Designed miniproteins, single chains, continued (2). Designs and how they scored, part 102

Each design is a single chain, and the fold is of that chain. pLDDT is the mean over its residues in the fold that is shown.

## One batch from the design tools (miniprotein)

Design m7538
Fold by ESMFold2-Fast:
Structure m7538 (fold): chain A 100 residues (1-100)
Amino acid sequence: SVEEKGKRLLEEVRRAIERSEEEAVEKAVELTRAAAEDPGLTPYAYEALKLLWENGSPEAVLEAAERMRKVAEEAGTPEAASLAALADSAAAGARAEIAK
């Protein structure tokens, strides 16, 4: 199910946070690629960015957001517009924090 897949992919992000910020970014991007193919996973992509925001640096959030934006652009579907908007919002917030 979408819910089981979303929970599994989000758990991979949580586990990666315990290991390294780089691995957490990679797992968040993997979840985003899945969400581009299955829009029911978009709320889990949102939760992955929240986890990176709460546990990582603004630079990690920006990297994840820029890569999520690229995934949404490559998908090119109307459903990916929500992922693009999420990525743009996260990138803007991260840039504001980095500029402080």
Scores: mean pLDDT 85

Design m7539
Fold by ESMFold2-Fast:
Structure m7539 (fold): chain A 87 residues (1-87)
Amino acid sequence: KVPTVEELREMLERLEEFFEKHKDKLSEEEAQRVEEALRRAREAIERGDLETALQHLQEAVHVLLTSATRNKDEEMKEELVRLTREM
């Protein structure tokens, strides 16, 4: 099931806050990938393209989770999992 526009906006805002909080833990390439994915998600939400928005949000989550795993940051990983489940 594709989330509603409101649910996707809430997820985007929470992921933007999470990214800003943990940005120092990301490589330059990982940070650029997350920024691009979040930007594309925002653009898709504004267009009403909810499926595309969800795909870009999932890409951002994947990069952030990969970074947390690489850094062995269980706290960051747990926070991200909690954030995505509250969607």
Scores: mean pLDDT 83

Design m7540
Fold by ESMFold2-Fast:
Structure m7540 (fold): chain A 90 residues (1-90)
Amino acid sequence: AAAELAELLAAEAEALAKAEIPGVDTAALAERVRAVAEALAAGDLDRAIALVDEAIARAPEIVSDPEMAAGLAAALQALRDKIEALRAAS
């Protein structure tokens, strides 16, 4: 459910904020993941999708390596699809 996904993403954001990954702005990524988690926790699926779309567009600014940026964009697209499925089930 959306609340369970929100808790998972909040935990991932905390882990990212503590991580040291070369070529990745982990603090910026953590803040974006936390914002999605907060929208999901509030039940605002439209906002969660919009925040994921913004994160996909900003992936090259968060990750300097193009291959890693593409990987992040793919992971965010999978998250978007999952949120859309939750929205369709609601």
Scores: mean pLDDT 84

Design m7541
Fold by ESMFold2-Fast:
Parts: C-alpha cells; structure tokens; sequence
Structure m7541 (fold): chain A 89 residues (1-89)
C-alpha cells in the first residue's frame, strides 16, 4: 500500500536503504548513477531523489560521498519537495 504520511514514507525509505546496503550498493554507486542520469537528460527531480538516497546510504554506513556538498544540496531539495507534498495532504 502507498504511504499515507511523511513519517510512514520515511520509514519505508529507510527499509529500502537497508535493502540497498544488503545488496552492497554504496553512496558512490548512486553518485555514479546520478552522473549517468544527468548525461541522459533525466529530470532534476530524479537527480535530487538519487542524491537523497546517496545521503541516506552515507549516513547509515559512515561512507563518505565523492562530493558531499553536492549530495547534501541536491538531497535537501528532494526532502523539501517531499515535505511540501505531504504538508498539502
């Protein structure tokens, strides 16, 4: 079922991050995907969402992203959009 609140969505996202960690996916792997996504012309929303995933992986594992400042700025935009979406529900 779809999440009904921001808190439920965050919990689901944390579970998905844990699954990525179990698969051996790193923050740097997601950063590489972001570079390919930008080159392919994917939306800013997709790129910002990827950065949020990279940030959460980094915080969970203690891994340092290749570009921490970029990841944090893009992730902040994704989080702001997510908070706006649920604030209007």
Amino acid sequence: SAPVSLEEYKEKLEKEIEELIKQGITAQDVEAWIEEAEAAGLSEDAIQWGALVALLLSKRTGEKPANPARVEELAKKALEKLEELFAKA
Scores: mean pLDDT 80

Design m7542
Fold by ESMFold2-Fast:
Structure m7542 (fold): chain A 88 residues (1-88)
Amino acid sequence: MSEREKELIEQLEKDVEGLRKAAKEGKVSKEEVEEAVKRLIGLGKKLEKEGYKELARKAYELALELAEEFNLPEELIKEARENLKKLE
């Protein structure tokens, strides 16, 4: 993994943790968390196509974690799981 990819993974983890904390504190809506999960899945798909497999995996892992934690629609949980499974 490149140094740049490590930096991007660390930034992504920090951004998602900030969103998770804000949502638990009632500062962001469940709809905003759902939109963030959709964006993470889309980002993962783009990164996967560009060859950033480890970063794509992290995006899907974080999307799945948020979707399960905030009881988001089953379709989003399933999509995140299926994309993560394809990366093994």
Scores: mean pLDDT 83

Design m7543
Fold by ESMFold2-Fast:
Structure m7543 (fold): chain A 107 residues (1-107)
Amino acid sequence: KEEELARILEEMEQRLIEVFKELNVPKSDIEEFKKFAEEVRQEALERVRSGKPVYEVMREALRKIAEKAYEILKKNNFSDEQIKTFVEKLSEISREALEKAREVDEK
């Protein structure tokens, strides 16, 4: 379960970094996001080790990642329209991650 959770979180992080690169988010902010995502991943793995369902842990991790992404976009003067487009992509990535997390709990 820990290995599956780590893989899902890494795939999600890579997809979000690609979106940030497409939007020309500064490299320094992408590096800050990577460090934050690593902290969220370590916390998530600890929660799964303590017996929490992968789905619940993923939902919490996604909430934290979404908030950090919003902060980065606002800091870089992205318009509300650009942020909305990012949120729609984040929502799709999040839905796929939660679906995979649910499948891990069912095995």
Scores: mean pLDDT 83

Design m7544
Fold by ESMFold2-Fast:
Structure m7544 (fold): chain A 88 residues (1-88)
Amino acid sequence: EAKKLLEEGEKLLKLGEEYRNLALQAGLTSDNGGELGEQLRAVAEVVLPEARALQETEGLSPADALMAALERPVKEGEELIRKAKELE
């Protein structure tokens, strides 16, 4: 049903945005990154395999690769929402 795809897409979109916000905040507080560093570490546990692949294939820095990997849940969520709209 379209409703299930919409709900799942919205959850992934929100998760991706939350991860991205944490990464951006850590960048602003790099000198005092204790708390945000721990939150980013938890996020990295989820996206680390994708970030490492981006480092190897595209030569990105660890930070750039992590940011790119964090955007993938957002894209996946947007695709599920698009499919839900088609099924309306």
Scores: mean pLDDT 65

Design m7545
Fold by ESMFold2-Fast:
Structure m7545 (fold): chain A 61 residues (1-61)
Amino acid sequence: AAGQRVVAVEDYEATSPEELSLKKGETGVLLEELGPDWVRVEMADGRVGIVPGSAVRPVAP
């Protein structure tokens, strides 16, 4: 759900300007689900973009 805290479970390298690069262990907030495979997130450093849904997991509040 939007507002859910998430953590990157793997490194990911952005392949387009709308995507974010992730490092394993980075935290953020889910802003929007863009279908089954992609999510929009805001990372703790303030970056906003899309990442594969498989690259992040929800964390307990």
Scores: mean pLDDT 79

Design m7546
Fold by ESMFold2-Fast:
Structure m7546 (fold): chain A 74 residues (1-74)
Amino acid sequence: SMIRQEIFINMHLIAVSTQRMLAQRNPAMPQDELDLAIALAEQTLQQAQRYNMPQQVIQRIRDELAALRRLRAQ
């Protein structure tokens, strides 16, 4: 159902946001851990696109992914 899909994506988005916050607070975080966080964000984006989630939700996931990639590039 649409409600179950929304809850599932929101749970994944919370996990992605948590990983991004941990990365921002820990400048010594290994690049391998950042790569895993990026992979999680990419999987969440693919699921949101598959479920045809609203553009606002997809954009939020893209913003989190971009932030993680920027941290990884440092």
Scores: mean pLDDT 84

Design m7547
Fold by ESMFold2-Fast:
Structure m7547 (fold): chain A 80 residues (1-80)
Amino acid sequence: SREEINEYAGKLVSLTTEANKRFPEDSELRNLVAEAQRDVFANLSKELIVEHVQRLRDEAERLGDKKTAEAFEKLLKEIE
């Protein structure tokens, strides 16, 4: 539903804000965050949210931030 999509978008924004605070110097993470926030707010589709959450999870895992990666994985499971 539209309410569920808005809730997932809100969780994505919250998680991306926290990830940026932990890794402010990582240009790839910063770019992925900016792309996710822009696209989600512009289009608010479930498929687009899933795509951005997957990319952000993978980048968080690459950076060794298991807590942030697990938070994105949890959100992904809620959306699926």
Scores: mean pLDDT 75

Design m7548
Fold by ESMFold2-Fast:
Structure m7548 (fold): chain A 58 residues (1-58)
Amino acid sequence: SALVERGRALAREGRGLEAAYLLLRAGKSPDETVAALVEAGLSREQAEAAVAAAQRLL
């Protein structure tokens, strides 16, 4: 999915909120999205905060 690829690229750039939003829009679960953000270099705390914030925007 183009959204998943873009979401992962944004996560590698440290753009956690935008990355989480795109990954959730692509159909990833919250847990899968946290894991992807952590793999991209965010801390778990940053990843969980980004996912929670992105869910409020959906």
Scores: mean pLDDT 87

Design m7549
Fold by ESMFold2-Fast:
Structure m7549 (fold): chain A 58 residues (1-58)
Amino acid sequence: DKVRQMIKNGESDKKILEVLSETYVPGISRESFLEQLEKLLKEGKSMEEILDEIEKRF
């Protein structure tokens, strides 16, 4: 999994969010999806927790 590898490598949250917005197509706009991910980060969710949330929704 590219995104899990990016987390392990210490890639920036911004870069990981960009890759997530390109990899997952949740049936909403990329901007709306990215905004939801940014909201989860602001709520104190870790990037791993955000991945788990995405996986639960798919």
Scores: mean pLDDT 73

Design m7550
Fold by ESMFold2-Fast:
Structure m7550 (fold): chain A 78 residues (1-78)
Amino acid sequence: ELKKKVHKLINEGKYDEAIDLLVELLKSKDKEKREFAAEMLKLIQDERAIKPLEEILKTSKDKEVKEAAKEVLEAIKK
């Protein structure tokens, strides 16, 4: 269960690992996984996600992935 794994990492103080997992899910071709990752990143609003999201915008060629990363980045920077 993706939600359980993400919450476990956060509870253990492994924020970098949680962010890495969510960033990986955001790059998924599975729309449900991508939407879950975007919503979780927007909900937790962890500034540690900013740099990985900016890297996705710079390196990804997938329009939907870049749109999701941009939306999350704008939500965190508010």
Scores: mean pLDDT 79

Design m7551
Fold by ESMFold2-Fast:
Order: structure tokens, then C-alpha cells, then sequence
Structure m7551 (fold): chain A 64 residues (1-64)
């Protein structure tokens, strides 16, 4: 559902706030991508989540 996707993205944002290095960022991204791939989300929901994760990763990399 949309609410479940929003919750997933919120949890990713919270984890990113604690990320202090590029190595940590890589691990966080890997963990969440694996969870997303194994999720019961639709293809559309997965695409939306991936797009948002990519945007957040780019923003975080600029701050590291």
C-alpha cells in the first residue's frame, strides 16, 4: 500500500541520519534494497521507492 511504501521511505530517512561515511551509506542502501526486493510491494510501489531512495542517497552523498 501507499502507506507501507511511505513508512519504508521514512525508516530509510531515519537510518540515513545516523550514517557517517560512504561505507556505512553503502551498507544501508544494500540492506534496504534487499528488503525492498523481498517485499510484497507491487512493481509500481518498488519503482516509486527506488526513485525516492536514489534521491535521498544523492542528497546524503553531497553531505558526506
Amino acid sequence: SKEDVEKFIKEFRERLKKTRSREELTKVVKDFMNELQDSGFSDEEKSEAISELQRLVAEKMAEL
Scores: mean pLDDT 84

Design m7552
Fold by ESMFold2-Fast:
Structure m7552 (fold): chain A 69 residues (1-69)
Amino acid sequence: SMETAEKLREGARKAAEEGDGAAAAVVGHEAIQQGVKDPEVARALREAAEKGKDATGSALAREYAEKIE
């Protein structure tokens, strides 16, 4: 839905702004479950992963970004 897509974009932007790889992984997983394909979400997930210090969350965020762009 439009609401789901906008919420995912907002969540991804916030995770990127905060450098939260774990939060980005949660957003990426939700995008996959909802069938959302969005290059802007993917870009924000990669930005969060690059800034993030949680190795597992950042790795998952990168993987999910590849799946949703």
Scores: mean pLDDT 84

Design m7553
Fold by ESMFold2-Fast:
Structure m7553 (fold): chain A 93 residues (1-93)
Amino acid sequence: SEKEEILAALRETLEKIDEMEKQGKPVDEILDFVLERIDEILARVTDPELQKALEYLKERIEKLKADPSVTKEQKINVIKEGLRELIEFVERK
């Protein structure tokens, strides 16, 4: 189902962030990976509420990427929390 495929993609994205952190990947590379993953999910999503939630998360990540006052650790933590909130939102549908 669309819901199961999206949940799997979001959970895999969280797991990949942890892997990239352990590998010492630059924060911008991690952020770009998450943005690409969100775009891939957006291309498949037909639910307008889920589209808006994904677009909102994408905007937040783009703003974080551009903000030099936020630490690398803080950027990653905010993105992980945003993904967890999105997973919870999708699970409640």
Scores: mean pLDDT 86

Design m7554
Fold by ESMFold2-Fast:
Structure m7554 (fold): chain A 63 residues (1-63)
Amino acid sequence: GPKVTITATQPVPRAGPNSLALREGEVVEGTIVEEVNENTILLQVTSTGEKKYVPKTLVEIKE
């Protein structure tokens, strides 16, 4: 999938062990593995190599 930069536009709470938690304004780089549904992507985080779910409504995604 595409390499992306994800910026939290709002605080992203941890929804589970496989979800990404972010502070407002926090930036994460990764690769989109899957678009799970209209509101959620599965991101492989570049720094850790872990696959994490990210809510699209709380973040800005840039390629």
Scores: mean pLDDT 85

Design m7555
Fold by ESMFold2-Fast:
Structure m7555 (fold): chain A 69 residues (1-69)
Amino acid sequence: MRALEERFRALALRAARLMRRVTDQAVIDAIVDLINQGAIAYSDGDYAELERVIAELAERIAAVEAELA
């Protein structure tokens, strides 16, 4: 599933850039946990779990970006 892999990679890169601006460790830990879950799902070929992680990660990134705007 190339499209899901590319979307996950794009979100992970966006999250990495965002974490450089975030000082709240709990927020950083939540994002890192989602990235780890996505990496495991991708490695296992669990595209259903990867899609779930992509949705959760996108929501958290959007919320944090809105707070930093």
Scores: mean pLDDT 82

Design m7556
Fold by ESMFold2-Fast:
Structure m7556 (fold): chain A 88 residues (1-88)
Amino acid sequence: ADTLRKALQETVKRLKELADKAIENGDKETLRRIAEASLNLMEIALKLGDYDLAIEFAKIALRMAEASGDTELVQRARKLLEEAEKKK
């Protein structure tokens, strides 16, 4: 659990770097993929009971979904962020 949690923390940092570059480049396809990957990682963090990590992944997903213009992803990310915050 601790080793996986540390790996997820490093993944948050890498995703933020990739997210910033994808927004700068206007690559909507990459933005959508980062959003979906972030939502999957959020579910893993929730299963580990790490609500802070889950919230961080959900925030990345929401930002990327908004930047991609994918309204369905925005709604999914928003709902999952609210659920993660409620469980904290």
Scores: mean pLDDT 82

Design m7557
Fold by ESMFold2-Fast:
Structure m7557 (fold): chain A 74 residues (1-74)
Amino acid sequence: MQRMALVVTGSDADRLREIVERSAEEAGVRVLDIAKVSDTTVHAVLEGSPEQIERAVEMVRADPRVSDVQATPL
């Protein structure tokens, strides 16, 4: 299993959290941690296969409420 740290920025941290959780669930990725850092930023740690994590990150980036995603391998 691989781990990935995400910094997700957008219009509303509550919406960003929902987007991350839904994308992770759909991709079969486990969310180890998720936290609001500000009204517009969420930090998350994902665990899964490389292919599942890539799919989850693509889904998050595809949402129009998301302005930026920084993904860092752990």
Scores: mean pLDDT 86

Design m7558
Fold by ESMFold2-Fast:
Structure m7558 (fold): chain A 100 residues (1-100)
Amino acid sequence: SREELLIEAARLLSEILREKVKELPFSEEDKKLLLEIADKLASVRSIEELKELQAEIEELAKKSTNPLVKRILEGVSTFLREALEDPERALQRLRLELES
């Protein structure tokens, strides 16, 4: 189903975000914020929850003063917006990222 594809996309995006947090030089406060977002992505169980999370991340991106954090949050928000429109294409893109 469309919902199952979106839940899978959110889960894979959570994994990618967790790996980026490990590899990039973030402050402990920024790591905590990004890992909380990764946890929320992994816990999404419906399209409505994903829409709410996408809006939350978009607002966090607007308020972020750290350029690297802002770029990551904008990327996550944009990806979720695109996934909500075309979940199959979004899943293909995430699978390629994880295999690269």
Scores: mean pLDDT 85

Design m7559
Fold by ESMFold2-Fast:
Structure m7559 (fold): chain A 84 residues (1-84)
Amino acid sequence: MASREQRLAVIEKVEKEAGDPAAAAEARALLDAGDLAGAEETLRLALMRAAGATEEQLALYREIAARARAGDYEAANALAAQLE
């Protein structure tokens, strides 16, 4: 698995690429709390927003991630099809 140093390097790269220091700060706090999934979600949402994703697409992605974390993979997969 990726080390803490490797994860911090990814956060720094995403902060520079997305131009979102608030999202980078949130991802660092989640990583420090041991919430790796939350940190990865925060960084992915920041990159999607920088790439021009709509708020509806970001909300859909958050719902997909929440369903997957709850173990409802069937619902998560059905929602993911809407992003295509």
Scores: mean pLDDT 75

Design m7560
Fold by ESMFold2-Fast:
Structure m7560 (fold): chain A 50 residues (1-50)
Amino acid sequence: MNGPALALVDGEWVRGGVGEVLDDGKYLVSYMKDGESVLVELSPEDVKML
């Protein structure tokens, strides 16, 4: 899976993208924070595909 998404990070929805769905069902999401690209693992309920 690869596409634009909203991700719940620190209680806020941020715009990013899903690069991979991991073996445990979590999403590997990339987003921009303070001008840097950050990768996080999130549960499916914390990700909204766009």
Scores: mean pLDDT 78

Design m7561
Fold by ESMFold2-Fast:
Structure m7561 (fold): chain A 109 residues (1-109)
Amino acid sequence: MAEEIYELALDPEAAEKLIETLEEIAEELKKAAEENPEDEDVKELAETVESTVENIREAVEKGDLETAAELLANMYIYLKNAAELLDGLAKELAQEAVKRLEEKVRELR
């Protein structure tokens, strides 16, 4: 999966759709963190995804599509690990994020 995300993200049109999906995930995680301010894992998950999205957009603006693709692939690995290692709401949010990215990869194939 991470290799498939990397390969797809080297195509600008596919990369844009993957980035848009990750931006939607970031917005949902940010809202969840605001609604659950005591949940440190949800807050860290939201902050990490938001920062990575910003870094991906910077790479795209600079024309560095390889770096953008690497960041997208690494974000998938991060979310996959979070879905396996976290508990409660943070686990559920990470699992949903992984599922959404995997579904988008299948659509772009």
Scores: mean pLDDT 87

Design m7562
Fold by ESMFold2-Fast:
Parts: C-alpha cells; sequence; structure tokens
Structure m7562 (fold): chain A 74 residues (1-74)
C-alpha cells in the first residue's frame, strides 16, 4: 500500500541519516549515503504524487537502496 511504502521509505531515510552521523569523518561514505538519501527522498515524492511510477516500480527502487544500506552497515 501507499502508506506502507511511505513508512518504509521514511525508515530508510532515518537509517541513512544515522549512518551519515556514524561515518561523518569518512567523506566517501558520506557522499554515497547522501546520494542514497536523495534517491529515497525522490521515491517519497513519487509515492506522494501518484502517477510517476507503479507501486511495484517504487518498491523495486526502495529494495535496491535498502540492499546498499545493508551492505554499508555490514
Amino acid sequence: SKEELLKRVEELIKRADELIEKYKDNPDQVFLLELLKDQLETAKKWIEEDGHLTPEQVEALIDRVEAVLDKLEA
């Protein structure tokens, strides 16, 4: 649902912010995390606006970003 996608993207934005703070002294990781956060903010806009992408396409984008964040946490 739209509500579940919004909740998921907001949780991932929070994770990105926490990782930016954790790695603040590593400019390469901060740069990558800021790019991922920008992608999540864009996905949030597309979910809120309806009509840019299908829910399945938005979910796929969110899944991709989540996978990258998971690797950065490992």
Scores: mean pLDDT 81

Design m7563
Fold by ESMFold2-Fast:
Formats: C-alpha cells, sequence, structure tokens
Structure m7563 (fold): chain A 75 residues (1-75)
C-alpha cells in the first residue's frame, strides 16, 4: 500500500512539474518567481518521499495537495 501511494504521489508531482514548465513562459515575471519557488518545494517533497521521510498519512495528504494543484492549473 505504501509503495502504491509513493508511486501515485511521484506521478502527480511529475505531472505538476511538467505543466508548470510548459506554462511558465506565458506567466508574468512575478508569477515565474513563484513557480520557481514552487518547483524547489516540489523537488524537496519528491526527495523526501524517495528517502522514506513521510508517513502513509503524510503521503496521502501530498497526493490530495498535488491533485488540487493540477485542478487549479487546468482552470
Amino acid sequence: HMEELKEKALKLIDEVEKILKELRPSFTPAQQKRIDKFLEQLKADKERIENGEYTEEEIEALVEFYQKIIDVLKK
């Protein structure tokens, strides 16, 4: 179960990264700075998942968080 959650979280993080990189050129300079900060946070979350630093509940929360981000980005 933990393995499936990790795979799902990493897949969602990769999708968010892809969408943000594709959209970045169309944003304002202020928005681009915020995207760059978010990409650093996303990288940190990915590393922590890979290192086993999150509990199952924390990974479930990350899945919900990144899914919500995808929903916002597609609006």
Scores: mean pLDDT 83

Design m7564
Fold by ESMFold2-Fast:
Structure m7564 (fold): chain A 91 residues (1-91)
Amino acid sequence: MKLEVAPGARVAGGHISRDISDEELPALREGLRRLAAQGVEHLLVASDASEATREALRELAAEAGLRLVEYPSLEEALEAARWAVEQGAVL
């Protein structure tokens, strides 16, 4: 997928390898808010989790003001992260 980032924009990446429980959602929300507070604008995520976990992640990212970009594999997320850095983004 085409990823567009401004030079100097901060990008964070992650892999969600399992479903997130309701008890873990407050910690994830706090983590995403901290990333946004550090100037992260784009969150690149590979996930093999359920649609419920993906939907929760989308809602929490939007609430934190982060642009969520979803990838079907960790390899594709890493390629997008490398491309973003080449376009002037920072990790």
Scores: mean pLDDT 70

Design m7565
Fold by ESMFold2-Fast:
Structure m7565 (fold): chain A 67 residues (1-67)
Amino acid sequence: MAERRERAARLLAEGKRAAAEAAASTDPIRYTGLALLAIGHGLEAGLLVREEEGEEAMREVGAEGAA
């Protein structure tokens, strides 16, 4: 269950680190690469959280299988 949240948390932590390194960098190419990496990790984390919420709703609605 918590796997997606744990994964999202890791992606957010990596994204935050990449953003911090980008902000400290003086190289435009490195900055751009790290900024894109941070954005990518943030988007993946957001998608994982949404997917988890959908699965939790599905389980509550009736994993016990009634019409």
Scores: mean pLDDT 67

Design m7566
Fold by ESMFold2-Fast:
Structure m7566 (fold): chain A 79 residues (1-79)
Amino acid sequence: AREELEKIAKEAEEELKKLLSLNPPEEVKKEAHRIVGSAQQKMAEILDSSDDEEKALEESAKIIKETLEKVKELKKEVE
């Protein structure tokens, strides 16, 4: 579970880095940071409220996967 979370988090970070390397408009940069910030807040809430670490890690992985897809969608909009 933790290894999968680390792998998907690294993939999301690399996709964000690729998006930012395209030097997109400030509006797109702000949206990307907003998407990432929202995901970080949701993961913090899950970790704070969950009494099951394994379940919290699985829910966090789901949030990161959804975040990765949103970042990929933004990248397609600037290509």
Scores: mean pLDDT 77

Design m7567
Fold by ESMFold2-Fast:
Structure m7567 (fold): chain A 70 residues (1-70)
Amino acid sequence: SKAAEEAKEVAKKTFLELLKKGVPELEAEEEAIKKGREVGIKLGLSEEAADAAALRGVLEASLEWQEEAL
């Protein structure tokens, strides 16, 4: 859904921005998931769907960050 994609992209962007600023990975992950979840819920997703979308965003961001480092 559009809501899930938006929540995913917010989490992904937030995680990458925090990593770029030197925020520790666990702290960056927590903040990114929180922001993605909040956006997903505001757009009408269930808590489960919002959490899943936010986690997916963090995972995609982690893969991109790792690929840039390789």
Scores: mean pLDDT 84

Design m7568
Fold by ESMFold2-Fast:
Structure m7568 (fold): chain A 98 residues (1-98)
Amino acid sequence: MKKKLEELKKRLQEKLGDPSLEFEDEVLEIVLKFEESDVEEIIELLKELIKNNTEKNKLTAAIISGILAEKLKSGELTEEEVEKIAKEIEEEVKKYEE
């Protein structure tokens, strides 16, 4: 697991363009789980991050959003799947941001 977290950290530093960025292992573990998740699992994970809206979870959600954009660009996710995720997340946010 530690090797996978270090490899993920390097990939995120490269994708975000800042090699000095540090991430807590907990954030990296959530992102790694996201990378191994299907569409329904991604929706559930993002809903949990919204429900527990901490600064750490906001950072994690931002990283996940970047990965979703890259997956759409690479064809790993379809535009319809990204729209489904976005719709479910928008409905969840509306429950907590009256």
Scores: mean pLDDT 71

Design m7569
Fold by ESMFold2-Fast:
Structure m7569 (fold): chain A 78 residues (1-78)
Amino acid sequence: MAEEARKAAEEAAKLGESGDPQGTYDAMVRAGEIAEKSGAPGAGRAAKTLAQAGYDSNDPEKTAAMARGGGLAAARAV
């Protein structure tokens, strides 16, 4: 599970760098759900909040930074 959360977080960061806000949002939410199932309570809610902020920024660089930061936080939580 922790390895799956990490892979999902890496995918989210990669999508953020490619300039895909919707794909980045979906990948971040998925990473948070996997992290929560892996024993990080609240990770799903936190990931959704960060994904929404990144999506609403309408700035690919900010979206990529949020995906990276959120991914690292999720990986460390599990």
Scores: mean pLDDT 70

Design m7570
Fold by ESMFold2-Fast:
Structure m7570 (fold): chain A 121 residues (1-121)
Amino acid sequence: SLEEELRELVRDVVTAVYDLADAGDFDPNKVRVAIVQVLKKYLSDDEITLVLAYAGAEVPLEELEKYPRKVQVATLLTRFALDYLTNGSATLEYNGKSVTIDRATDSKEEAIEKVEEVVLG
């Protein structure tokens, strides 16, 4: 189901960013490569190109509403991943819900659960 795919996408992205943080790897290019490898399981190459463009830009959520939910979620998770690795914390907002994940206080499992709740409602 789409819900199961979104749960797997959240788990894979959050796991990838925690693994990169644990390795001390904060190179934005390596982060992008790791996230692209995850996204290839869920999205076409054209959708990944769109996700990367929109994740790197301050594009309003309203612009994303015209795209499939999987593309919307992948874009927000990619922004989350980049912010988490650059700042040690990231906020994700979707469907009127918000969560902040902090590297110092949130475990990988806690981050997965919290992000899933925002993404899935």
Scores: mean pLDDT 84

Design m7571
Fold by ESMFold2-Fast:
Structure m7571 (fold): chain A 86 residues (1-86)
Amino acid sequence: AEEDLKKGKEAFEKGDYETAIDYFGNALLNSEDPEIQREAARLLAEAAAKTTDPYVVSKAVGIVLRLIGDGRWEAVEAYREALKAA
């Protein structure tokens, strides 16, 4: 999870928003740490906002739908808070 955040941040800094979304999504899907969930959710929302590619945006939406389907409510709440801050 921490490694996914690190790799996602590296991709984000390079402007590779698709790769960044994949890593931030993995961190959010696989972490139970509330701090990692909040950071991953914030960065996922930011990466999605930076892209104009509908395919890349749909990947971010798919991650959130998986969190909802899996009942991962802490991670869903972290993403909801990230959207309010954006």
Scores: mean pLDDT 77

Design m7572
Fold by ESMFold2-Fast:
Structure m7572 (fold): chain A 84 residues (1-84)
Amino acid sequence: MEEALRKAIQHLLRAFRSLDAGDLEAAKRHVEEALQYLKSLPDPPEAAIQHLKEALESIDRGDREAAKQHVAKALGEVLRALRA
């Protein structure tokens, strides 16, 4: 469980850096990887999953700032799950 959460965190940080670099394709791939790790959990963090879905929608629209905010919110929820 903790390993999947740590992998999700790594991908979310990479997604955030890709958004800062303007690489929307890389950002989308990292968000999708993080989402896959979170969905593999027995008790998935629904709030984080919701924010990542909103991040993917923002990326598809080219809205980098909205995507960054949703990735940051998802990261916060994953960090809370890791400490619970």
Scores: mean pLDDT 85

